Designed miniproteins, single chains, continued (4). Designs and how they scored, part 78

Each design is a single chain, and the fold is of that chain. pLDDT is the mean over its residues in the fold that is shown.

## One batch from the design tools (miniprotein)

Design m14686
Fold by ESMFold2-Fast:
Structure m14686 (fold): chain A 81 residues (1-81)
Amino acid sequence: EKEEIIRQARERGRGLGRKAASMPDEVVERGTALIAEGHAALSPRAAELVREARRAILAGDTEAGVELFGRAGEEAARAYL
C-alpha cells in the first residue's frame, strides 16, 4: 500500500518531467517554480528536486530531468504518508 503510493508518485513525476521537456523554456520555468513552491511547506527535499529537474531540462538533459521529477514525487509522497 505505502510502497504502491510511492511507486505511483514516482511514475507520475516522471510523466510530468517528460511533458515539461516538450514545453517552451518559459513554461518550464514558471511551471516548475509553482510546483516547487507547492511542495516546499511539506517537503523541502521535493521542492529542491523539482528545482534540480528544471535546471536539467533547461540544459537539455531530459533523462536527468525526468528522473529528478520522479524522485520529487517519491519525496512528496513520503512526506505526506
Scores: mean pLDDT 82

Design m14687
Fold by ESMFold2-Fast:
Structure m14687 (fold): chain A 77 residues (1-77)
Amino acid sequence: VEEAVRLFEEAAKALEKAGKPDYAEKIRQSAERLRNAQTPDELMEAVLEAAKAAIESGNPEAVKLVRDASRVAQQAL
């Protein structure tokens, strides 16, 4: 979980550097939800929210980082 949260934080930093702080904030909110997730459904919801924000941002680095975080989160079952 900690590794997936770190990747979400890296995605947020990439979005800040791209001048998209609103999307960076959405990714950070998803990172907090992921950190507090107690069920697989809560974990998947946090991942899907972050993925949507990354895709809507149009930033390919953020999309890649969220995708990598999703794989790590799934393996932490």
Scores: mean pLDDT 79

Design m14688
Fold by ESMFold2-Fast:
Structure m14688 (fold): chain A 97 residues (1-97)
Amino acid sequence: SIREELERLYKIFGLEPSEEALAEYERIAEMVGKELALEVAVYLLLAGKRSLRELLEEAKKRGDKELAELVEKLLAGEATKEDVRQLIELIDKRLAE
């Protein structure tokens, strides 16, 4: 299941996923599939973010309206596969360590 994959992924980063983070990714998997949901989790963890909520907080703090709007679409359950791919690209390009 996606929960088991997320728990394993977070352990690689020395972390444990919150119930909130698990629920966020389960919702994304329902919208766009498990593979894209796991890819979002990987890019967030590489950027030092443990959940979509943490990414949203950072986007709002930085005034990044494009990133914030895209994260809000995913959290609302209104995202397309294209929206998720765009989010991954923005995380990779704008939040590289």
Scores: mean pLDDT 85

Design m14689
Fold by ESMFold2-Fast:
Structure m14689 (fold): chain A 59 residues (1-59)
Amino acid sequence: SEEVEKLKEIFEKYGITVDDETAERIVENLKLAGITIEQVEELLKKGIPAETIYRALTD
């Protein structure tokens, strides 16, 4: 899906390679939490460590 590809691109820009299965899981977790992919990108731009966000979303 476009959301999965966008999420993978955003994390790759911040040094994290995400496989398709994990990216789909993250997208579903974001939907359940009511968080948009754009909000994730904003947090990364604010300097929150990409590893911290990745770990929170893969829980």
Scores: mean pLDDT 82

Design m14690
Fold by ESMFold2-Fast:
Structure m14690 (fold): chain A 65 residues (1-65)
Amino acid sequence: GSSQRQADIQALQELLQKAQEEARRAERALAEATGEDKLRAEIDLGVAQLAIAVSNTVLKKLEQA
């Protein structure tokens, strides 16, 4: 029902904010990383960016009507 959908939207918005914070942390780590640590930081950033993209896609569907 609508109440369940609103709760799901709120939960996804909270997850999206957390993923955005993780992406910012990963970007800072990547700027300072060297050698093998740089590859790890790039992977961590990519995972965070993927989480943001998926969360935005699901939110858009839940916010329809």
Scores: mean pLDDT 82

Design m14691
Fold by ESMFold2-Fast:
Structure m14691 (fold): chain A 67 residues (1-67)
Amino acid sequence: DPFAERIERLAREAIEKYGLPESLFPRLVEETRALYEGWVRGLKLEPSEALLRASVDIVAWTLAKLK
């Protein structure tokens, strides 16, 4: 599953970048997938690596704010 592997790789980078605990990794993956699907399917945005990276960053930043 190339999409799952890509999200997991970006999520690992985001855990390190935002200083998140490892326990949030599954949630970060899940929330990123949901956000990206919302962008692509809901808003009909063009699928892209930039959009996926933005999705990961938005979710990671939000999780960092929630503590």
Scores: mean pLDDT 80

Design m14692
Fold by ESMFold2-Fast:
Formats: C-alpha cells, sequence, structure tokens
Structure m14692 (fold): chain A 87 residues (1-87)
C-alpha cells in the first residue's frame, strides 16, 4: 500500500507553478472547441487577473471531451485562486 500525501504533492505543485509564473510571466491556458459558459467566464477572469499582473496568456486549443471540460474548470478555478492570493 502506497500512502500518497496528496496535500504535500498539491502544495509542491502549487509552489512550482507560482515560481514559474513569477519567473516567466507567462501562463498557458487550454481552450476547448466547445465550452460551457462557466468555463468561458473562468477563463475571462484568469485573463483579467493575468493582465493586471503583467502575465502573458498563451491559448492552446484542445479537443472537447467531458473529462477535459471538468479538468479545465478545476484548473481555471485553481489558477484564479493562485493569481488572487499569491500574486
Amino acid sequence: EVVIDKEKIDEEIRKEFIEYLKKNKKLELAELEKESEEIKKLREEVKKLAKELGIEVIITRQEATPSQEETLKVSLEKIIEILKEEL
């Protein structure tokens, strides 16, 4: 049995992401071919916060699957949290 400390992994990933944003001033965001209004609103919030912080947003197009939409929503919400709290 492997007990993975999810909180420590999440903290390490968060720290590396914050460091990357501070050093590179660039943020890559996925755009799906078909998106819910919720995902579109979250991406617009990320773009607004990134612009205020001087971070360049790079958009990469991906195929639209239900799993990709859920993953993108969670990722955008976490990015918004990081941009508001850490930067």
Scores: mean pLDDT 72

Design m14693
Fold by ESMFold2-Fast:
Structure m14693 (fold): chain A 62 residues (1-62)
Amino acid sequence: GELEELKRELARRAAQLVAQKLKAELGPDAKVEIEVTATSAKVTVTLGDKKVEETVEVPEIP
């Protein structure tokens, strides 16, 4: 439904901001992987043997 789409869009946007921050810290050649659910997004940024993972939660929409 529309609410579920909005939740995913919010999670995606939050994950993109986190990914941009992590990529800026590790470098432009870092690989970015974003996994989005209805209530959260997991961001993984990898450069060589360095790997950083963060999870972003989205507020529940009534």
Scores: mean pLDDT 74

Design m14694
Fold by ESMFold2-Fast:
Structure m14694 (fold): chain A 68 residues (1-68)
Amino acid sequence: SIVEEVKEKAKKAIEAIKAGDFETADRYELEMVGLYVRAPEEDKEEVKKILDEASEEMKKIIEELKKK
């Protein structure tokens, strides 16, 4: 499902950020946004929640990486 695909992309984006691979993370973020735009209306709320949660997690990781 599109929801499961967004969850998988979010997981990969977070792992890429943790590895310092910002180009790969940016690619997965763009893919997640694309999936949100193309999602059925019934799934958009759940997809948006996954995007927001992933964004917050990535912000926390980036702040930690900046301090190192």
Scores: mean pLDDT 82

Design m14695
Fold by ESMFold2-Fast:
Structure m14695 (fold): chain A 82 residues (1-82)
Amino acid sequence: SPKVNKAAAENAEELQSDDPFEQGRAYYRLGKAYYEEGDYEKAVPLFEKAIKYFEQAPNTPEVQKMLDEARELLEKARKALE
């Protein structure tokens, strides 16, 4: 998929980062790309990984916003699978 391939290419460096915030953002972008394609089964584990990495990051307003966004999309993806 063009959206997933773009997200993967843009996030390749962030996925190799030792920074949990950058890793969380990379998983969030991949999850969002699958979510936008309607692939909720693939989006769910990616949002779960994003949340775990954001929870390891320093508690900043940006991290809290990303956590809130990831949690919202995770719940929407889970609901779409019910």
Scores: mean pLDDT 83

Design m14696
Fold by ESMFold2-Fast:
Structure m14696 (fold): chain A 85 residues (1-85)
Amino acid sequence: SVQDEIDRKVSRALGLRLEGQRYHGQGLYEKAIELYEEALRILQEALEEGRRHNLPEDDIQFIEQQIQILEKQIEYLKKQLEKQK
């Protein structure tokens, strides 16, 4: 179902975020950013598809919150890299 496809996308994005967090913890900021950006892209696709198929508002809000978290983390890490170069 469309719900199952969206759920799989969200799960994959959350997995990429966790992997990115591990690289961030290791000081590998460029790798963390790449993983966060891929997770963000997948969540944005999931959000568009979820809105198109009228997913429950709580599910939409969850995806939106994950997007906001990733956007802030990406911005933070990019600023840290700029300060070091």
Scores: mean pLDDT 89

Design m14697
Fold by ESMFold2-Fast:
Structure m14697 (fold): chain A 80 residues (1-80)
Amino acid sequence: AVEAARERGREAALEVAKLHEEDRELGLEATRRFAGEAALLMKVDPEAGRAMAEAFIAEVKKADKELGDEAAAIVDRALA
């Protein structure tokens, strides 16, 4: 369901934000890992994959705008 995908994206974003506060490289690596997860979901369910990616980016930007901008670039590249 699209709602479940949004929830997953938000939960992943909170984890990435926490990792980034401790170690920037770990936060970026977790973002790349999640981008791969979103890309795989996009191939099976494009609507859910897009909703998950959008919810993730929006939540990361709320925690840290600069990290959110980097996350958006990473996710967009993975979904291309």
Scores: mean pLDDT 84

Design m14698
Fold by ESMFold2-Fast:
Structure m14698 (fold): chain A 105 residues (1-105)
Amino acid sequence: SIEELMKEVIELLKELKALLSKSTDPRAQMMAQQAEELIKELEIFLDDSKSDIEKVLALEKVYAGLVEMKKWLEAHKSDPSYAEALNIAEEAIKKLEEILKLLRE
C-alpha cells in the first residue's frame, strides 16, 4: 500500500540521518538536518486532515531534497559511509517513484 511505502521511506530517511549525523563534516551534519525536515514533510502524507494538494507538494519537496542529497553523496562516494548513505538515498528515491506511479493509476 502507499502508506506502507511511505513508512518504509521514513525509516530509510531515519537511517540516512543517523549515518550523516555520525560525520564530523559540517555539510554532512547539515544534510542530516535536511533528512529530519524531509521526515516531517512525509508525516504530512499520514495526516488525514491534509488536502491532496498539500500531500503532493510534500512528496515533491521530499523527492527534490533526496535528489540533491544523492548528487552530493555521489561526488563523495569514495568515503564508505557516504557510499552507504548514497545506497539508502537511492532506495528512498526508488520507493518514492513507486508511490508516484501508484498515485497516477
Scores: mean pLDDT 83

Design m14699
Fold by ESMFold2-Fast:
Structure m14699 (fold): chain A 103 residues (1-103)
Amino acid sequence: SGLEGIQKLIEQNKEKIENFDFSQLPEKYREMVEELFKKSKKTGEDVMKLLLRAMMEPDLKEARAYMAVAAILLGASIEAVKKILESKSVEEQMVILARDVKE
């Protein structure tokens, strides 16, 4: 299933995810993204919930934070996560994530 594929991707990137340098993120997002990450159960289901929350969130700052945490859990680069936090729309966020996480 799609969830099983996401879970395998998380396991594949576990060391990269555990060593993610939150200090490289914009100051206004660091605490929010780090706290959301710490609350995450690091499962495929949790990533799907974060993606859905980002898509449904009317507050752009919160939507960016949800998408950023999902991206980190999927093994996205620090540069991709920074671009997501500066994005103008969920559509732009999804394009950034898809380009960075694709093998």
Scores: mean pLDDT 83

Design m14700
Fold by ESMFold2-Fast:
Structure m14700 (fold): chain A 59 residues (1-59)
Amino acid sequence: SDALIREAARLLGISERGARGLKELRDQLGEDVALQFAVKETGASRERVERALRLLAEA
């Protein structure tokens, strides 16, 4: 769902391309790896990243 990818991108302050890449990272290496990566790269809170990753799981 492009709408869920756009919402995740908005939550993290990243591009839609970045959000798609994060979805691929989560799908390939798991949620914990994607969470640690996104917190480090975006500076967003753990809770905000977890919300974005839930949207990307449904996308």
Scores: mean pLDDT 88

Design m14701
Fold by ESMFold2-Fast:
Structure m14701 (fold): chain A 89 residues (1-89)
Amino acid sequence: MRREEAELARRQAEFYRTAAEVAREAGKEELAEVLERAAEVLERVAEALERGEEIPEEVIEEAREVDRALEERREEALPLFKEALEKMK
C-alpha cells in the first residue's frame, strides 16, 4: 500500500513541476514558486513513504501552507493545471 501511495505522490510532484514550468512561461513567477514548493512537499512525502516512515510533522505543516497558498491563487492556477495535464500526455 505505501508503495502505491509513494508512486502517486511522485506522479503528483511531476504534475506540479510541469505546472510550475507553464506558470513561468506565462510570466506568473509567484505562482510558479508555490507550485514548485508543492512538488517539493510531495517528493518529501514520497521519500518517507518509500522508506516506510511516518510523514514528518514539518512536512505536513508545509503541505498545509502550500494548500492555503494554492487556494488563494486557485482561479489563476486552474488554466495552468489544464495545460500541464496536456503536456504530460
Scores: mean pLDDT 81

Design m14702
Fold by ESMFold2-Fast:
Structure m14702 (fold): chain A 72 residues (1-72)
Amino acid sequence: DKIEKIYEEFIEELEKRLKELNIPQEQIDRVLEEIKKGKETFIEQVKSSEYDEELIKEILEAILENIEEELL
């Protein structure tokens, strides 16, 4: 599933960027746990809303930027 792959790539990129920002591992683990728990709900919502892959990527990038800003 392409959407599932996009979400997994988002999780990997998020973890990488938070580590590069030297965020404490405890905070990274909490964020990743929340994101992983939300995966199924996100995929169902995206499929029901008929979002294209480009819009999905834009939404995930915005979430990633907000997480970075909140943890800095």
Scores: mean pLDDT 80

Design m14703
Fold by ESMFold2-Fast:
Structure m14703 (fold): chain A 82 residues (1-82)
Amino acid sequence: TAEQKKRISEERKTLIEQSKNLREEADKVLKEGQELERKAEKSTPDRSAEMFKRAEELYEEGHKLYQEAQDLDEKAKQLSEM
């Protein structure tokens, strides 16, 4: 029905938008991790260890956000095939 197609289209648009937002968040978190890693390389050994650990945590968070974005992209793709 026309109403069902409209609902699917709106849901798909929402999923795409959420996926885009998650990728933007991931990029920010990953960039923060990269900058922290660069600072760690120039720091004292004790501070470097702490900063590398924080950078690793940021990389893990960024990868998780990309995974969530990919899951939303797959849901949007399934809706477009209905």
Scores: mean pLDDT 86

Design m14704
Fold by ESMFold2-Fast:
Structure m14704 (fold): chain A 61 residues (1-61)
Amino acid sequence: DSDINVGIALIYRGIANILKEKGDLDGAIETYRKAMEIARTSDPQLAKELEAEYERLEKEK
């Protein structure tokens, strides 16, 4: 169900933001990657936004 997958992707995005705030960049990057993978099957626009955030964090590392 696409609605459930969008919800799960948003939860992972929230977790990734908390990890980033705590300075766990590796954990944040991995969690964004997970959110992006789920979003790709359900919401292409959300997937693009998460991909941009993922790329920004990879550069910060």
Scores: mean pLDDT 80

Design m14705
Fold by ESMFold2-Fast:
Structure m14705 (fold): chain A 85 residues (1-85)
Amino acid sequence: MEERIKELEKEAEQLERRAKQADIITDAGKALGDASSKMAEKLVGKEAGDKIKAIADKGVKKAEEERERLKKEAEEARRKAEELK
C-alpha cells in the first residue's frame, strides 16, 4: 500500500514537471509566432504575415491543450494517492 502511494505521488510529480515545461513552450511559441508573422509581413506582405500567424496560433492552441491535459492528469494521480491513505 505505501509503495503504491509513493508510485502515484512520483507519477503526479513527473506530470507536474511536464506541465511546467508545456507552459514555457506555450509562452515561447506565442513570442516566436508574433515575431515570425511580423517578419513575413515586412518581407512578403500582410497576407503572408496573416498565414504565418494562423499556423503559429494552431501550434499554441495544441500546446495549451496538452498543458491542460497534463495538469488534470497530475491532479487525478494526487487524488488517487490520497484515496489509498
Scores: mean pLDDT 79

Design m14706
Fold by ESMFold2-Fast:
Formats: sequence, structure tokens, C-alpha cells
Structure m14706 (fold): chain A 94 residues (1-94)
Amino acid sequence: MSIEELLAELAKLVKEAIEKYKLSEEVKRKMDQALMALLWAAKTPNPSEALLELARRLVEEALEAMKKEGVPEEVIKKIRETAERVLELIRERS
């Protein structure tokens, strides 16, 4: 699966979770920031380690907020694994 395909899958998983669990605007904002950071890293030919760590941190902050609002651990795990796979492919590309 390409980086673009994984980012699309990640965005779909996030949107479905927001709708199903009626997540707050704060969680939506945190997920938007995380997705933007991942997209920025994917568009950067040689992303710095700091940028990759920022993206991972933003993902984890968003997932913790989702968990506090009642998203099941299985859904959190799937979103985390998809985001980590995006970061892995970005590192492999560099």
C-alpha cells in the first residue's frame, strides 16, 4: 500500500470514528493537526527526525483525546497502526 493510500485510509478511519462516537470539536482539531503533520512529512523529500517525531506525538495526543471520549481501544489501535505504517514508509523512502 502506498503512502497516499494509507493516508486516505487513515483519514477515512478518523472520519468514521468522529461520526460514530460523536467526538468533540477539540478532538476533530487535534486529528486535523495530526493528519496535516503526516501529510507535510509525506510531501517533504527528506523530512527531519524532529518532523517525524512531531507527527507521531500529535497522533498520540489525538488518540488519547479520542480514548477519553469513549472510542474503543480496538479502533484506537487500528488508527495508531495505520499512522505508524505511514511514518515507517516515509522513513523507508528517505
Scores: mean pLDDT 85

Design m14707
Fold by ESMFold2-Fast:
Structure m14707 (fold): chain A 105 residues (1-105)
Amino acid sequence: MNDTFRSIFQSQADTTNSAQSYNQLGQIYFDQGDYDQARYYYQRSIDVDPNFPSSWRNLGDVYFAQGDYDRARTYYQQSLSLAQQQGNTITVSDSTDNIQQVDQQ
């Protein structure tokens, strides 16, 4: 995403307190390698909607990138559990693959 999308999602997150907007901000920072900001916004997304599987998965990706495989596994498992409850087959597949990657470290 470009700077315009970051500004839009930041404004939406600050104004609407949207889990989706916070998750998208976290993804922008993650893609830039700013793991501290990524973790902050993914946590804010979870604080707004703890039943949003993508935020749990993305928080797991931050810990995986930082070498904290035990925490990464925990967050991926939470994402998997929520995605299974919601019938979200894409997030189930993604979280399962991420857990397998952690277990191979």
Scores: mean pLDDT 78

Design m14708
Fold by ESMFold2-Fast:
Structure m14708 (fold): chain A 63 residues (1-63)
Amino acid sequence: SEEERLLQEGLARVEAALAADEITRKMFEKETGLTEEEARELIAAARAGDPEAQAKLIELARS
């Protein structure tokens, strides 16, 4: 589905940012308002099936 595609894109975007250098991670925090720790918790919650976490990742994919 479209939502499943966007969820996967959101997860990939956040994971890529967390794996990036310090400058890229700080830019991600500035653009999204998510700290490194908040981003890690968001990924974990979404993977555990938290609908609020999944909705936030879908929104990030649309941005």
Scores: mean pLDDT 82

Design m14709
Fold by ESMFold2-Fast:
Structure m14709 (fold): chain A 97 residues (1-97)
Amino acid sequence: MSKKAEEEALKNLERLREVAEKVTGEEGAKLAELAIEFMKEAIELDPSIAPSLKKAAESTLEKVEEYAKEGNKRKALSEVGALEGLMAMARSSSKLG
């Protein structure tokens, strides 16, 4: 059953929001929340992209956690912003398909 893998991916994205808030404050938290929302909408419109978007989210979480350990707030915020942009584009593309 693939449902457990989807639930784990959502938990990882919620962790991204927590780490972003802790490292960058409100700005990073808002960007992470938007990324989660856009990802959910994109997957609802086109489920075939779900594996690619989940992989992108997991990659960003790993980078943000690494930068958080280094105390690099600027790079952490940049990575969260890049993910939000990617998810926003995916949502727009899914609406057109």
Scores: mean pLDDT 77

Design m14710
Fold by ESMFold2-Fast:
Structure m14710 (fold): chain A 82 residues (1-82)
Amino acid sequence: MDEETLALEAELGIHLIQAAIDDWVLKNVKLSDEEKIETLERKIQHLERALELARQIGAPESFIADLERDLENARKELEKLK
């Protein structure tokens, strides 16, 4: 159980870090609209996987709600660019 849980938590952490990097790039780097779309799509993929993993490990509801909010915000930003 501990080893399996640690592996899932590590994967969750990797996706959260990648989503955070993509968020930093969107906020701090001058991107074309095409590059913004690509970065947002990548961020969305990482947040979707993080949500699946968070639910699988039984993360606190507040943590899951925060991820759902971040994912919805990213989807709304993507819609503005398309």
Scores: mean pLDDT 85

Design m14711
Fold by ESMFold2-Fast:
Structure m14711 (fold): chain A 91 residues (1-91)
Amino acid sequence: MDKEEEERKKRKEEEERRKKQLVVDTQSVILFAEMANDTDTARRLEQLLREEDFDTLERVVAAAEKAKKENKDSPDIAQKIADAVAATLAA
C-alpha cells in the first residue's frame, strides 16, 4: 500500500519536472512568436503560464514541436511555429 503511494508521489515529482519542462518549452515558443511579430500569441502563452493551464500548454508545446519537425528546413520556422500555436489556441 505505502509502496503504491510512494510511486504516485514519484509520479507527481515527475509531473512537476514535466511542468517545469513545459514552462521552458513554452518560453521558447513565446520567443518564436515574438520573433514572428505575433505579440498576441506571446501574451496569451504568458497568461496560460501564470494560470498554470498545463493541459493547454501541453497542446501548444506539442503543436510547436510538430511544426518544428515539419518545417526544420524552412527559413520561416519561427513563423510556422507561431502560426501552429495560434491555430491551436484558436481551436
Scores: mean pLDDT 78

Design m14712
Fold by ESMFold2-Fast:
Structure m14712 (fold): chain A 71 residues (1-71)
Amino acid sequence: SPVEEAARRAQEQLDKSDPDVRQQITDLLRQDGSAESVYEAGKIAEEAGDPELKEALYRLGEAIREEEERL
């Protein structure tokens, strides 16, 4: 699944990220796993100066949106 692959890549980047940033993003996505919340998480990563995490989260958001459009 494209969503599962993107989620795995995002998790790999989260595991390498700053612990405070990781916790903030994890808490956000635990409340709402929508594409919109994932894009907000990407913004948090960008503001924290983590471009790799931002990229992975934006790709995850795109995959979730594409899956929702197919259903």
Scores: mean pLDDT 84

Design m14713
Fold by ESMFold2-Fast:
Structure m14713 (fold): chain A 75 residues (1-75)
Amino acid sequence: SMAELEEFLKKVAELQRKLEALSLSREELIELAEKLLELMKEAGEETAMTGYTPEELADLLAERARQAAAAEAAA
């Protein structure tokens, strides 16, 4: 439902916020990636993201956060 998607997006934003604020270790990012993959499974069926391992998704989240920080600094 739309409510499930809204809750999922809120959770993703919370995880991204923690990623930015805490400068998380790779192990901590893997833990967050595992939780994110479970949320995706529940909310959205198959996505490109559900094809990743937790380790791969953790690396992707780190890259995404870095790009977001760079874009914010540039804008």
Scores: mean pLDDT 66

Design m14714
Fold by ESMFold2-Fast:
Order: sequence, then C-alpha cells, then structure tokens
Structure m14714 (fold): chain A 58 residues (1-58)
Amino acid sequence: SAAERQARIEKILREVLEEQTGKALPPDTTPAQIRELVLEVQLKLNAISEEEVKELLG
C-alpha cells in the first residue's frame, strides 16, 4: 500500500539523514520535518531527487 511504501521511505531517509548529519532523529519525526531535512541534505549532496521528496510528502 501507499502507506507502507511511505513508511519504508521514511525509515530509509531517517537512516540516511542520521548517517549524513551524525545526528539521531526523533522516532516521531513528522513527514514535513523529514521533507525539510531531505531538502537540506539534497541541496548539499544532490543525493535525493525532488521526486523522492514529493513521494515522502504525499
């Protein structure tokens, strides 16, 4: 389902963000907060596409 896919994307993005920033994310980080962090990382590393960010937001 879309919800299961979104949860998996969130988990992957959380792990990537933790590795890139060296900071642990709170377990209840919202999709909006993840989107902001993903955009920050994407601007610096060009590692995550805008399409991935849109999929997480939706």
Scores: mean pLDDT 69

Design m14715
Fold by ESMFold2-Fast:
Formats: sequence, C-alpha cells, structure tokens
Structure m14715 (fold): chain A 83 residues (1-83)
Amino acid sequence: MTTQIRIDTSVRSSRIIRDNGRDSLDPQSVDLFSQGIQLAPTDIQQSIRLFQQSVRTNQNSSNPNQDFINLVQDTIDRLQQIQ
C-alpha cells in the first residue's frame, strides 16, 4: 500500500513539476514534498507532517500552485487512510 502510494505520487509529482517547471513552483514546498515521499515507506507520520508543511509553504508563497496543493493533499489523504 505505502509503496504503491509513493510510486503513484512520484509519477504525478514529476508531471506537475515538468509541466509547470521546477523554478515556477516554490522550491521550499517542492523540497518538503520530495522529503515526504522519500520518508513515506519508513515513517508515515513524519511524511504526513512534511506534506502538510509543503502545502502551507506553497500557499504562503508568492506563486501558489493549486495543482501542486491538490496533489500533496491527495497524498496526505491516502496516507491517513493507512493509519
């Protein structure tokens, strides 16, 4: 379950970053999201915290991206269903 969520989320994340350009997204929110994906297989609770921080950071940035926020929120919801 956790591995499948990580793979699906990584693919969707790569598409959003590619389509919008990494430099067009808030770098801190993208970094926090990447850290969350890497941690998800070993520490779901810390991963959820990183994803929540990623959403807040993106929303507070000068250029919030709704597609990115939606992806991260969907990932949080999926991980919460496991816990």
Scores: mean pLDDT 72

Design m14716
Fold by ESMFold2-Fast:
Structure m14716 (fold): chain A 78 residues (1-78)
Amino acid sequence: MEEIAEREGKYVEELLIKLGVDKEVAEKISKKVKEKLLNSKEPLDLSDVAKESAESLGLPEVGEKLKKAIDEEIARRL
């Protein structure tokens, strides 16, 4: 669903900016996350998609930090 992919992409972008990632890089990772979510027929784990998206752009360290931050935020909502 485009609406969910857009919302999750914005969330990832905002989280990356809070982690000190440059806005341009955050937008590129967010775009990859949106593309993966839109092209999936099955529910995807956002933290895994975000990590994979950062890794695909050559930023595995950013992917690790992003996965940890998303997992911590989800744990707070449970």
Scores: mean pLDDT 77

Design m14717
Fold by ESMFold2-Fast:
Structure m14717 (fold): chain A 102 residues (1-102)
Amino acid sequence: SIEELMEKAIELLERARKILESIGDQSGVASLDQQIQRLKEVLENGSNKEIHQELILVSAGLTLLYMRLVLAGKVSPEQLEELQRIIDEIDRIADEVRELVK
């Protein structure tokens, strides 16, 4: 269901948040807190189309965050690989939601 997919997306964002917290990226943590809040709000009050759009925006936001962290050179390869896996999984969730929305 879309609700189960959204709960998985929120869990993935919480994992990304813990990585950013561990490296002291306060701006990244604040960005993820905002993204988690928006996903929760659209899950409660939004249409299925709005849920899909919010997942696309979350994926874009994480990709920009990832590129910033790569350029900063302060994150381990293992942490970057984990963040990339999280982004890839959110992209898969967005694709699955798209198929359910029609």
Scores: mean pLDDT 86

Design m14718
Fold by ESMFold2-Fast:
Structure m14718 (fold): chain A 92 residues (1-92)
Amino acid sequence: DKINELLEVFRELYRLAGLSDEEIDKLIKERKKMIESGKFDPKAAVRALRAAVLERIKKLYKEGKITPEEYQALVERVDELVKRAEEIIKEL
């Protein structure tokens, strides 16, 4: 089930964006309905979410809340999740 695989990647990206479990559950339910109805641009959604997560990570680094090593690890994790989402989207 490629839709559920994509939604799992969105869950991880939302966590990295700093959303609560409650906010994530609400968004996942909404995104599932949009994907099933064909009214969702998953490529645009992944791009927007990547940008939001990276902005948060950059802000944490500039504020001294994470180390350079943590910054690199988080950026690499975002890139891995985005690549996984793009692979799933090609099969939708």
Scores: mean pLDDT 86

Design m14719
Fold by ESMFold2-Fast:
Structure m14719 (fold): chain A 84 residues (1-84)
Amino acid sequence: MTEAERLREAARALLEGSDEAIEMAKQVPDPELREKILELAEKVRESARRMIANAEAGDVDGARASLQEAVKHLEEIEKLLREA
């Protein structure tokens, strides 16, 4: 597996994780907390799309930077869901 292939697989996992976060957010009774989680999930999706685009363009460093951004947003979602 090439580095670009690994980054594309990571992006797919991030998209799947963001979908799960959106479904969990539907069960959050606090509307402000729910909205925050949905905003973070969209940021994860945006970062995952940039990872795919950068990997396809051969920009491995750009793809890695987008991965780090997506992971930070997922960690924030996990924290908010634990506090919900």
Scores: mean pLDDT 82

Design m14720
Fold by ESMFold2-Fast:
Structure m14720 (fold): chain A 70 residues (1-70)
Amino acid sequence: KEEVYEKLLSHPDPLVQATAYFGKALDAIYEGKLDEAKEYLEKAISHFSPEDREFILKEFEKRVELYKKK
């Protein structure tokens, strides 16, 4: 897991980098570590422009809803 996320974080595309933190947040939610999930989401957001942040947040919220409902 960590090696995959580190590879994404080294990518020049900021959206790809955000995907790594997004993935870490989802893993934390699945493990019941909601505090860690929030921290990873905040870190993903802090790396990016306002436009990128909004896009990433929408995708994250959709996936969190799927986890909670299913």
Scores: mean pLDDT 69

Design m14721
Fold by ESMFold2-Fast:
Structure m14721 (fold): chain A 59 residues (1-59)
Amino acid sequence: KVPLPPESDPKYAEGKKLIEEGKKILKEHEDDKEKVLKGIALILDGIGHIVEAYLESRR
């Protein structure tokens, strides 16, 4: 079982912030294709940060 990284982990915290910002952009600007793409990019970047934090927490 991989424990959740603590919220004090900078990479995990930054990843969660990126996902929340991306979700907010998608919710507020769903008609703006350029902002939708930016929101999706932020979510993907945030997921990458969280995945790296999980991989590092297993070592």
Scores: mean pLDDT 75

